# Designed miniproteins, single chains, continued (2), part 47

Each design is a single chain, and the fold is of that chain. pLDDT is the mean over its residues in the fold that is shown.

## One batch from the design tools (miniprotein)

Design m5704
Fold by ESMFold2-Fast:
Structure m5704 (fold): chain A 61 residues (1-61)
Amino acid sequence: SPWLEGVGEALRRLTDEGDGEALEGFAETALQWMEEHGAPEEEREELRRLIEEARRRLEER
């Protein structure tokens, strides 16, 4: 999904900046957008995986 690719890129940038508050805010907004637009569960699971990877990378800094 091009949208999920863009979200992944944004999450990587936020992780590189070390801004955990911005990362969590972006993650919440992205999940809300998926829910509002009735995205398939598989795409929502992929988004959750991207968020978890971003959180893990941030913690390793």
Scores: mean pLDDT 81

Design m5705
Fold by ESMFold2-Fast:
Structure m5705 (fold): chain A 100 residues (1-100)
Amino acid sequence: SRSDVISQAQQTVDQAQQAIQQGDWQQFQQYFQQASNIFSDYYNLPQVDINDPQQVRNFMIQLNQRVMSDSTTTDQESQIFGQFGRIGGVLIQHIETQQS
């Protein structure tokens, strides 16, 4: 159900946030990939390779467009998407800093 998907997404995003706070980049990347898979499956978006910052950016843009166009989006879902967007920015910054 939608409620089950959103609960799983929230738990996974929370785990990713905790991993960032602990400096555990391996766990962060794993949880971010899991959250990305949940959202891509739910919104019928292409799967994202989180090691490619361009794919992460494109995914975040597509997800935001889908969420903003969906009149059934709840406040809880909006909060989860906001948190996911913030940690997605952290991931992109981390990858690009390592490539520079």
Scores: mean pLDDT 83

Design m5706
Fold by ESMFold2-Fast:
Structure m5706 (fold): chain A 70 residues (1-70)
Amino acid sequence: SEAEKLKERLIEAYRELLKLIKELHPEISDEQVEKWLEEFKKWVESHIDDPELLKELLERVERELELLRE
């Protein structure tokens, strides 16, 4: 479904965001990053089924990625 594909894309974008945050903030533990990713996955999978909301969240995460890459 569209929602399932958007959830996968959103989770991947968030994973990339966490990687950049870790590179910029080496004081953040690998365990903390893994915890944030797992909590986000559970939240997305359990609470978001609206494709429009998923698109908005994906755009927000991608915007944060662009800002951190600058």
Scores: mean pLDDT 82

Design m5707
Fold by ESMFold2-Fast:
Structure m5707 (fold): chain A 92 residues (1-92)
Amino acid sequence: SHMTEEAAQEAARALREAGGEGEARAEGNTVTIVGRGLSPEAMAAMIAGAGGAEWAGAEVETKAEGDTVTVTLRAPTPEVAAAGARELAKAL
């Protein structure tokens, strides 16, 4: 949905402001957020944000490899998906 895509892009922007490269994709109630070239602090923040998304009601998968973190959020509604993506943005 438009709301989910806006929240995903907000998270990608926060990753770029943290000094890495960020991209995000939204498909229905699933949001995938990828941070690349991240500092250890930005990686830790992104992982903490993934925990916030889980608390908000999303099913969260986090994968970290080198300086890249991928977070996949699967939510019951677009509102929960958007809330999860915003938790990642706030953590950065």
Scores: mean pLDDT 79

Design m5708
Fold by ESMFold2-Fast:
Structure m5708 (fold): chain A 73 residues (1-73)
Amino acid sequence: DSKEMIKKSIKDYLISKGVSEKDAEYAAEVITELLENKEFPSKEELFKKLKEKLSERTAELAAEIYEILKRSS
């Protein structure tokens, strides 16, 4: 499934940057849900949401990959 492949790619990328599996899973789930629902919040809105559960560095990395994926959609 393309959804599972995208989620896994985001998770694997974040883990490669030193993010824990749990935090990478959460970020990947949030981003994948936004892309599937065609909800395109601003980078700032996504960053704020991710910072509720994740470190600032992890939230920044996730917001950056989200912007790249959003432009490719």
Scores: mean pLDDT 79

Design m5709
Fold by ESMFold2-Fast:
Structure m5709 (fold): chain A 94 residues (1-94)
Amino acid sequence: SMEEIKKELIELLEKIIEFLKKEFPDKTDTINQLESLLKEIKEEKDVNKILELVKQFGSIIEDFLKSNAVSLEQFEELVELMSKINELAKKLEE
């Protein structure tokens, strides 16, 4: 189930990137940083390193939300997706 948890985690991370591409297509630097981290997460086998990369991904999203005007609906969608990612990350630690 570790492989399944990682797969679900990757699918949620991809969903955030696709959301940003749709809603904020001009934020190319942020999108490129997130795509780079996702590639590293896909290739990484060490759970502790995967968790650190996921933490870095979350920090980029937090900085994005602090630095950009977002609608309440956009904010709620990103927070919901990040919440699901954090719950999967907790399961991956076990």
Scores: mean pLDDT 87

Design m5710
Fold by ESMFold2-Fast:
Structure m5710 (fold): chain A 67 residues (1-67)
Amino acid sequence: SSAEEAERYLQLGAELYRQGRYEEAIEKFRKALELDPNNELALISLARLLVDLGRTEEARALLDSFP
């Protein structure tokens, strides 16, 4: 299911983040969010990483796109 695929991308993104592979982590978190738009953990993980990288406008746009 898309929710199960989203969970796999979320786990992969977290692993890439731990490895310092931040751009790859962003890609995986974005895929997780595309597959499961209600996944708060994927949203928070992506927003936090964008802020940590100084990409605050992207983080703001992401949060504004969510209910």
Scores: mean pLDDT 85

Design m5712
Fold by ESMFold2-Fast:
Structure m5712 (fold): chain A 74 residues (1-74)
Amino acid sequence: MSELERIREEALRHARGLADFIRKHPDIVPQVAAELRRQADRLASTGPLGRIAGEALRLAADRLEAWYRARQAA
């Protein structure tokens, strides 16, 4: 319970920090997306749970690139 709550809070703080950094430096989004896909590939080769985690990272990379392209288009 407490460990799960701590992990959740830490993950949310990390996610907010990363989102703020990307918002200030959107030009790094292609590099971040590439790194997420690289980590996804590594995780996918470790087994079924790694495969699931890898799919989540690839989805995050795809959404980041879509956001970046939309921002550049308008």
Scores: mean pLDDT 78

Design m5713
Fold by ESMFold2-Fast:
Structure m5713 (fold): chain A 92 residues (1-92)
Amino acid sequence: KKEKLKEWLEKLKKVAEKNGDSETLQRIDELMKQLENAETDEEYEEIKRQVRAIADEMALKGNKEAFDISVDIGVEELKRAVDLVFERREKA
């Protein structure tokens, strides 16, 4: 959902601000603008991939808040994949 992507972007923005990471802040601001103009599921999925990439990069640099966001994104993606597989098995 658009609201969840916005929440993750706002959390990552606060982390980048605390760290003085102006390059990451610019990337987040660009993604927030893309999210405001996004209308299709494909556009939301592309924004989600970029959000996850930023969270993963910051987590790998040792940022715990970014790690928590990366895990949250990963869990949501995994839940969707598992639900799809389970639904397919029931459709026998």
Scores: mean pLDDT 78

Design m5714
Fold by ESMFold2-Fast:
Structure m5714 (fold): chain A 60 residues (1-60)
Amino acid sequence: MSTIEIAIKSLEEEKAKAPEFLKPLYDEAIEKLKKAKTPEEVKKIADELNLKVEEEYLKK
């Protein structure tokens, strides 16, 4: 599998375990990954998702 395919699979697995309120953030990240063409884009998408997840946890 390519780096992008591995990243999509990992996010789908994380989404399955995530609380309902976080699932839309994972959906957006997965859609962005499907359009990504470079490892740098994959890293940027993952970093942005991690920041958004952290923000939601700070809201409790």
Scores: mean pLDDT 78

Design m5715
Fold by ESMFold2-Fast:
Structure m5715 (fold): chain A 63 residues (1-63)
Amino acid sequence: QENEEEAEKLFQEGLELEKQGKYLEAADKFEEVLLKFPTSRYVKEARDQLHKSTIMFIKNILN
C-alpha cells in the first residue's frame, strides 16, 4: 500500500536518471527498491533495470 507508492517513486526516479545518462545514480535507485521494498511489484523490473544501468555504466567508462 504505502510501500508500493514509495517503491514506485524510487523506480520512476531511476528511469529518469537513465534518461539523463546517469546510469550509476539510476542503478542506486533500483538497488534501493530491491533492498527497502523486496515484496514490491516493482522488484522484478527494478532488478532488470539495475542490470541494464550497470551494464550501460560499465560500457560508458570502458569506451
Scores: mean pLDDT 82

Design m5716
Fold by ESMFold2-Fast:
Structure m5716 (fold): chain A 74 residues (1-74)
Amino acid sequence: HMEFSFSLKDLNEEDVEKLIKALKDLAEQGYPDFAELQKRLEEAKSVEEAKKVIIDFLKERGVPDEMIKKAEKN
């Protein structure tokens, strides 16, 4: 199960870097689905673009819109 413990509102460049590293590690360990998300995040030119990529990923994985909006506000 996916745990959302970070705030998208306060997401900074260090958080994006940590997420990219975690996704790369998961892809290498047999979760190739995360390789595409990792590549999209590496191509993000700003924290704002990274937030959009994360939101799109959460929607693709079936996370309810209410949970996504809560992460954006908190």
Scores: mean pLDDT 70

Design m5717
Fold by ESMFold2-Fast:
Structure m5717 (fold): chain A 99 residues (1-99)
Amino acid sequence: DPRVIEVEAVLTLAIIQAVFAIRDAEKGDYESAIEGAEIALKTVERARELGADPEHLDKAIEHLKKAIEYAKQGNFEEAIKHLREALDHLTRAAEAARA
């Protein structure tokens, strides 16, 4: 099913973007981490439009929004925590898409 392939590709992209945002935040590249998290959020919203696992994607969106908010406040410890929570939910959504 081409829709399943598109969902899996978009979720894989979102996972990669979240991993890079975490890496950039851990390196102290906070500008790139914020930009990466905002791009990941848009990618996750696209997966949601495609009908991917709404429960895990809604949680991923919530955690990405919180990560961006904390990062903009200079609280990068909480931002990284929420990026990792978003990554966990994205991974679970990707597993559901393959089932």
Scores: mean pLDDT 87

Design m5718
Fold by ESMFold2-Fast:
Structure m5718 (fold): chain A 67 residues (1-67)
Amino acid sequence: MTKEEIFREVDLLFEAIKYAIEENEKSEKPLSIRDLYRAIAEGYRAMLENGFEEAKKKVKELIEKSK
């Protein structure tokens, strides 16, 4: 893994975290910080396997499922 590859992964991780926080704040029943961290962790795993768009879907599903 090159330094440039690591920087791209870190940038995508920050975007995923930001997306998760923004989606949680828009939710009628926002997740607790602890549950939000679990959703972010699941999203990150999905991102490693299927890319950023699938990670966003996974995080959104986890937030919605907790209503």
Scores: mean pLDDT 68

Design m5719
Fold by ESMFold2-Fast:
Structure m5719 (fold): chain A 67 residues (1-67)
Amino acid sequence: SKVEEAEKLAEQGNIEALKKLLSDPDLETRRAAAIGLGQRGAKDALAAIEAIPDPLVREAGLESLED
């Protein structure tokens, strides 16, 4: 599953691969990637999350930044 892949990439800290998944046609995959980026908390991750055009996906990523 691409969702499971996004979760593993987040555990590995693979920011580049997570950013690539934000462009996936599957909404659930994009959401998982945004959450993964938020969990990393980096400044470049914040910028990538804020650039997400889907408000639902963007919100999930932003919520993950503030534990």
Scores: mean pLDDT 77

Design m5720
Fold by ESMFold2-Fast:
Structure m5720 (fold): chain A 94 residues (1-94)
Amino acid sequence: HMIEIKSDKETIERVAKIAYILSHTPEELAAEFGVPVDVARKVQELVRAEMKNDKEKIEEIRKSLTPEEQAAVDRILEHAAKKGIEEIEKIRKF
């Protein structure tokens, strides 16, 4: 069914994004995106909170970020999602 296929893809995208962020060290993410290591650590804390569906902690982390840091976090998450989708498309035959 079309609806179920879309829901499955969204779940896989979320898992791939989280896996990308958590498979890298904070130092590696900081170097890749040109952000302080502390910001990279907050990105990892944010995705861990998302895995636990901890909406209050997600909001707290987001509010602790400056506007510049929030923009950087969004860029990191977009890159991770895009890379996750590209890898899924590449190995779709699995």
Scores: mean pLDDT 74

Design m5721
Fold by ESMFold2-Fast:
Structure m5721 (fold): chain A 76 residues (1-76)
Amino acid sequence: SPRRLSEEELERLVDGLLAEGAALAASAEAAAAVAALREAIATSTDPVVRALAEIALAAIAGDRERVRRLLEELSA
């Protein structure tokens, strides 16, 4: 069976993704990155690619609860 992330491992991933998302949101590349991620969600047929793009968008938005939920869904 795929190993479920521990609460500690999940929290470290959430914190890391939110920190990276905040850094990208503060950068000159923020608008282009958001546009590319939205296009990936709209055009990709790969559910893993769509899930990763949604996690990245949530992280850029600073939405901790959404990042946590999407990571739990991806790792289940």
Scores: mean pLDDT 82

Design m5722
Fold by ESMFold2-Fast:
Structure m5722 (fold): chain A 63 residues (1-63)
Amino acid sequence: TEEAARLLMEKAGLTPEQARRVVEGIKTLIEEGFSDEVIIQLLQKELGLSEEEAKEVVELVKK
């Protein structure tokens, strides 16, 4: 969770508070049954992350 927030701050330029909110949003989407592919595409579109960066964020949130 903390590692995912750090990556979001470094790669997407988010504040610590914004990064925490994004991490909680990803957790909610996972719990609601959204696929990893949909979440990755959403992170790329909304935050400008690469596919590789978005995938790493999702994997860190799942840990």
Scores: mean pLDDT 83

Design m5723
Fold by ESMFold2-Fast:
Structure m5723 (fold): chain A 55 residues (1-55)
Amino acid sequence: TPRWLLLEMGLAHEAREKNDEEFLKELSELSKQMEEEKASDEERYQRLTELRKKL
């Protein structure tokens, strides 16, 4: 399992526990954009790490 995928799952879990609907929306949009752009594993990890700062 890629490191970025574990981070994405962890962020989704934490946001759900906090009932942070806005973060869940941003996470979903970021995930969609990374798939559309065919972002590398490292790029996905970096972008998710930046998004984590908002949680």
Scores: mean pLDDT 85

Design m5724
Fold by ESMFold2-Fast:
Structure m5724 (fold): chain A 98 residues (1-98)
Amino acid sequence: SVIDEVKKKAIEAINEEAKRARDELTSPEAQKVVDEVAKEAIKRINEAKSGDEILKAMRETLALAQEKASTLDPKEASIVLNAMARALQAALRLIAEA
C-alpha cells in the first residue's frame, strides 16, 4: 500500500540521517542519543496507521531529540537536531507526494 511504502521510506530516511550524524559525532554519549532517538522514531512510525500519524510520530521524535540533546555540547546537539529535522522534512515530502 502507499502508506506501507511511505513508512518504509521514512524509516530509511531516519536510518540514513542517523548514520550521517553518527559519522559526524565523536562522542559516545552523543552517538547514544542518535541511536535512542532513531530507535524511538522507527518504533513510532511502525505503529502509525496514516500519513498524519507518521508526521505526528516524526514531530514527537524531534521533540524527544530536543530533550535528549539538551544534555550535549551545543555543536553535538546541533548535529543531532539537524539530522532529525532533515528526516522529518523527507517524511513530509513523501506524504505530500502520496
Scores: mean pLDDT 84

Design m5725
Fold by ESMFold2-Fast:
Structure m5725 (fold): chain A 64 residues (1-64)
Amino acid sequence: GTVTLVGPDGTRVTAAADAKGVGDAIAQLEADSGVVYSSKARAEAIRRALEDPTAVIDLGALNK
């Protein structure tokens, strides 16, 4: 499956619904935006992707 990740500016990227796919997509968003995502935000995004491989995951909301 393929999840959609949403950055704090509303930028959307698609990623494979696994730890590597989500992790790589977050790293790309960090490189493009300069935003650093917390380990808690990364873990929660990966967890959501594994539970629902078609999920839309708001990374800006998770990065607290």
Scores: mean pLDDT 81

Design m5727
Fold by ESMFold2-Fast:
Order: sequence, then structure tokens, then C-alpha cells
Structure m5727 (fold): chain A 62 residues (1-62)
Amino acid sequence: PLTPEQQAAADALGAEAVRAVAQGNYEEAIAHAQRLLDLARRAGAPQEVIDRIERGIADLKK
């Protein structure tokens, strides 16, 4: 249950992370994913969403 403004911010951060991965810029992707994780935690996102973002960040750090 994100507000429309929070959902737009989450969508933008997700899109930037995907773009960074496509460009091979994993450090930038991790930074965007970390911002998305922080937003999800503050907004009270479901645990499955938080777990998925955390797993994505861990995979990018390999």
C-alpha cells in the first residue's frame, strides 16, 4: 500500500536499477536498489517484496 507518489518513486528507482544492470553498471544498480529497499521498508511493503529486493542486491554484489 504505497501512496501514488511513493509508487512513482519506487517505479523510477526500479527502472534506473534495471537500466544500470543492462549497462553493466552494477555499483549504480546496487545504489538504486538500496534506495528502493529503504523506501519499501519505510512504506511498510510486504515482507516478500522486501526479501526479493534484498536478494536482488545480494546477487548484484557477487
Scores: mean pLDDT 79

Design m5728
Fold by ESMFold2-Fast:
Structure m5728 (fold): chain A 106 residues (1-106)
Amino acid sequence: MDLVLTLEGPGHAGEAVTHVGRITGRMTEEEAEAWLETLRRYLGRLVEEEESEEDGVKTFRAVFDRGTVDGVRETVELEITLKKVSEGMYEVEGEVRVRQERVPAP
């Protein structure tokens, strides 16, 4: 397994900040299944999950609620594309968006 994570600068929109990361790499089918399961288990509380497969391309989309700390709610949006390049091997391309939004008082 070979994964590279690249982080982009934060985008600001009013009271919300979004950080974007890109994931690239290669992994076996077994490594891909284990990695997605790890993400589901540890990235936060899963609130939305969608999986589709078309023409040897598998797309996994998920939204995780990481909770609220000091009046800031953190949400992680994940989109991973797994392209079958040979038997049992995938090329990985993904995007991670971490959104931090100020929650109104109290």
Scores: mean pLDDT 75

Design m5729
Fold by ESMFold2-Fast:
Structure m5729 (fold): chain A 73 residues (1-73)
Amino acid sequence: DELTERARRYTEEALEALRKAAKEEIPRVIGAVIAAIGAEFEAEIAKTEEEKRRAVEEAEEAARRARELVEEG
């Protein structure tokens, strides 16, 4: 009984500490990672405007052809 109560107390303290750390740290870390990925992706896209335009045009054409094939198919 005493051992169960001590175990529960230690577990609750550990879980509360972990919850506080996770609640405070994880949102910040996720936000920072998303911001970093976004910035890097933006920089990569901006690197070659021609490559970006080509990729978008190819994607649009592929989507258009896929739509035609699905409708006619």
Scores: mean pLDDT 66

Design m5730
Fold by ESMFold2-Fast:
Structure m5730 (fold): chain A 68 residues (1-68)
Amino acid sequence: MMSEEEIEELIKRAERFLSSVLSPEQVKKVVEEIRKVLEEAKKKGWSKEEAEGRVNETLAQFLGEHRS
């Protein structure tokens, strides 16, 4: 189970990275998708490590495929 602090930390990391490559509106949309993933992970009792892996995979797929 992830703590609220761990969720916010992952979101801040993603937001900082995305802010360097995407517009503010796009950053907001991607951050909201990541938050949904983390909320679902929290409800399912996923570990921090497992949720972090999923977030990283989502970012890589989104940026690589969607922005290519």
Scores: mean pLDDT 74

Design m5731
Fold by ESMFold2-Fast:
Structure m5731 (fold): chain A 76 residues (1-76)
Amino acid sequence: SKEENARKARLAAGIAEGLAGIWRGLARLHPEDEEIRKKAEEAEEQARRAKEYAKEAEKTGSEEAAEKAEEAAEAA
């Protein structure tokens, strides 16, 4: 259902935001680690994308938007 797609997208966005927060914290603890810094930047970008797809899924109920939000969360 459209409501279920919106819920899945919101959950994915929340997961991506949580992962971005974890990587941001790790980057602060290990500022010399370029790999962690790069992962934090990538996770933040994926979290931003997941939020945009979640907003679209909430507005339209789109299955494709929900799937893209989940892909962004997986990439975070």
Scores: mean pLDDT 87

Design m5732
Fold by ESMFold2-Fast:
Structure m5732 (fold): chain A 75 residues (1-75)
Amino acid sequence: MELVKKGEEAYKKGDVKTAFWHYAKAGSQAAAEGDLDSAIEAFRKGAEIAEEAGDDGLAAQARGAAKSVEEAKKG
């Protein structure tokens, strides 16, 4: 939760890279704790801000991470 707020604040200040890494860290933390839904949401938000910044590589990374968590959730 806290990391997601920090990501939003960084994005509003124009620090897209810092915002991305806060969301990516939030996603990884949620996944490690078994909160797969929160992990997917955090990675999706990371992908959205990367797309808005025109960073297709980071957007693809975040989407890939979300897909991996979705596959884990399916069993």
Scores: mean pLDDT 79

Design m5733
Fold by ESMFold2-Fast:
Structure m5733 (fold): chain A 89 residues (1-89)
Amino acid sequence: NAEKYLELGKEYFEKGDYETAVKYYQKAIDIDPNNAEAHLLLGKAYYKLGKYDEAIEWYSKAIDIAFKNARYDVLSEAYKLLKEVKKKL
């Protein structure tokens, strides 16, 4: 299920394999498109890869989903990270 792919993505992110983390986070989102945490983590993986435009896109989606789902923890982190990545452009 989506949770299994999210867990695999986190494992590879922790190992520094950000490209594999992106792959698993995308699979988690394909199964559960309303998972705000998965969108946030995908944005973080793109940021680590230096793909700042993609990081902005996924942080913005994470903000929208987190707001709708009242996931204020994810919302707060996504706003903070969005401000940080904007400084790289």
Scores: mean pLDDT 90

Design m5734
Fold by ESMFold2-Fast:
Structure m5734 (fold): chain A 64 residues (1-64)
Amino acid sequence: VAEELGLALFRLGEELVKKGKELLKKATTLEELARAIALVLDGIGLMIEGGLLSPEARRRFEAF
């Protein structure tokens, strides 16, 4: 259960980082830039949390 949750958190984090990077490319205001950065940071946080629960998620994070 913990390992499955860790992998799910890692995958969600990857998607948030990807989404944040796309928003960063389109950012034309400081508010848009702040939202893009927040999304990337939230995504990285979820990937780290996933790695704490799952050795496989940790391995994937190290390769990220």
Scores: mean pLDDT 84

Design m5735
Fold by ESMFold2-Fast:
Order: C-alpha cells, then sequence, then structure tokens
Structure m5735 (fold): chain A 93 residues (1-93)
C-alpha cells in the first residue's frame, strides 16, 4: 500500500473508525502522520532547515498516533516508520 497524503474525507473516515474502537494499520498511521505534517508549514520549513530536528518531531508525531491507537511500537519500528513518513513529506513538499 502506497503511503501518501490523505484527503479531508479520508481523514474523517479514519477518525470515525478509531472513535468506533477500530485499530488503525501501520500504513494508515503513517498516512495520517504524513497528512498532519504536510498541513503544517512550520514543520515543512523545519525539514528544509533542520532535518535532524524534523526527524525527532516526526518520531513524536508517529508515536503519538500509535499511542492514541493503543499501540506501543518498538523504537526500531518508530525509526523505520518515521524515515518513511519523512521521505513522503519531502517528496510532496
Amino acid sequence: MDIRPLSNSEIANLSRRKSNGQTLSDIEIMQISVTTMMNDPDFVQMLQTDPQRGLQRTRDIVRSFYSSNGINPSDQQIDSDSQRVMDVVIRYS
């Protein structure tokens, strides 16, 4: 499954599914993370000026979505997912 920015309707659908007690997939968590970061111009600017700080912020965002979904992934998974998320944000910026 391709990781990409989501439309407002797709975000609303994921939020509804989560509110109904459904667990989001790793890909869906990465997609919502990408969309959240793409909608924040300050974050996009951070990735361009300080990629290391951008990576740390990406890890925080990805972990927060996993935690809100009731999952505590390994640091290795957070690192891998965060790198994939950042790559997608950079491609679409």
Scores: mean pLDDT 81

Design m5736
Fold by ESMFold2-Fast:
Structure m5736 (fold): chain A 90 residues (1-90)
Amino acid sequence: SLLEEAERLLEEAERALKEGNYEEALRKIEEALELGEEAARRGDLETARRIYERALELLKELLKVAPKELILRAIGLILRAIGNILDIEL
């Protein structure tokens, strides 16, 4: 399922974040957001929202520790996730 695949990617992102592998964490979060967007396209808005909300939590944690060079990329993904949530709500 898309949810199961996304949850695995987000677990991998959390592990990468804890290990200081911030670029890997960002890549895994981006991949999970892509799966959330696919869930939304299929009409599974509950799955999509759950993926977006978990991605936002990890991005919030990443902003506290990431080097400045990755901050803009993290902000971009935050805006993407928020935009996707608003698209579901509207």
Scores: mean pLDDT 88

Design m5737
Fold by ESMFold2-Fast:
Structure m5737 (fold): chain A 80 residues (1-80)
Amino acid sequence: SKLEEIEKILKEAFKAVKKEHPDDYVLLTTVAIMNAGALFEFSLGRLEEAKRILEELAEYLEEKGALEAAKLLREAAKIV
């Protein structure tokens, strides 16, 4: 299902951030909360809101230099 595909990509994005920034608890917490929010909106059929959250998180991660995680989130946003 699309939900399982998105969840898998978001989990991989979180792992990428944790590998490169393991002690940045603010960044890790932000990613976890926004990933949960995107999945919640998607589960309610609010596809535009889910996509918006993923794109905003990707931009934030690009600003923080977490480029691999940002790329994964942009791919998830295309699937929504």
Scores: mean pLDDT 87

Design m5738
Fold by ESMFold2-Fast:
Structure m5738 (fold): chain A 96 residues (1-96)
Amino acid sequence: MKEEAEKLVKEGIEALKQGNYKEAADSFIKAGDLYEKLGDLEKAARYYEMAGNIYYQLGETEKAVEYFNRAAEIYKKLGDEERAERMKKFADYLKE
């Protein structure tokens, strides 16, 4: 699982370099899901946040909100209230 998550991160980064934004977001979401299963919540939140940023840049606002909220929930579990609030405020701003 960890090696699979690391491979997905590399695939996402490579997709970003090539301008394949949807492929990058999909790879980061899959990596986040695997890191969450592994209990690496810091990495899970990071990759969900990256996916949210990509969807925002693509104009896919509903998906951006979804992944920013998912990152916020994980940051809250980690006790990182500052990052959790930042993600939640951005998601709430995009809903308006």
Scores: mean pLDDT 87

Design m5739
Fold by ESMFold2-Fast:
Structure m5739 (fold): chain A 73 residues (1-73)
Amino acid sequence: MDELREQLKKASKEDLLEEARIFYLSAKRNGDEELYRLAQEAIDAIEKGDVDKAAELLTRAYQLGIEKLKEEA
């Protein structure tokens, strides 16, 4: 996960927004309220130029996705 966080910190604002939108749409489709909240907070952080916070929130969204896959398996 640290590798993903560092990659996200180097990403452009546009790339970060695309990642956040993917999680936002996934959360709306699946009714995942926690993922939806993380995606909205990530978008807000990106718009404020807080790349470190955005990278952390997006990393947390990825971790949540992995936990969901474990529960479904």
Scores: mean pLDDT 76

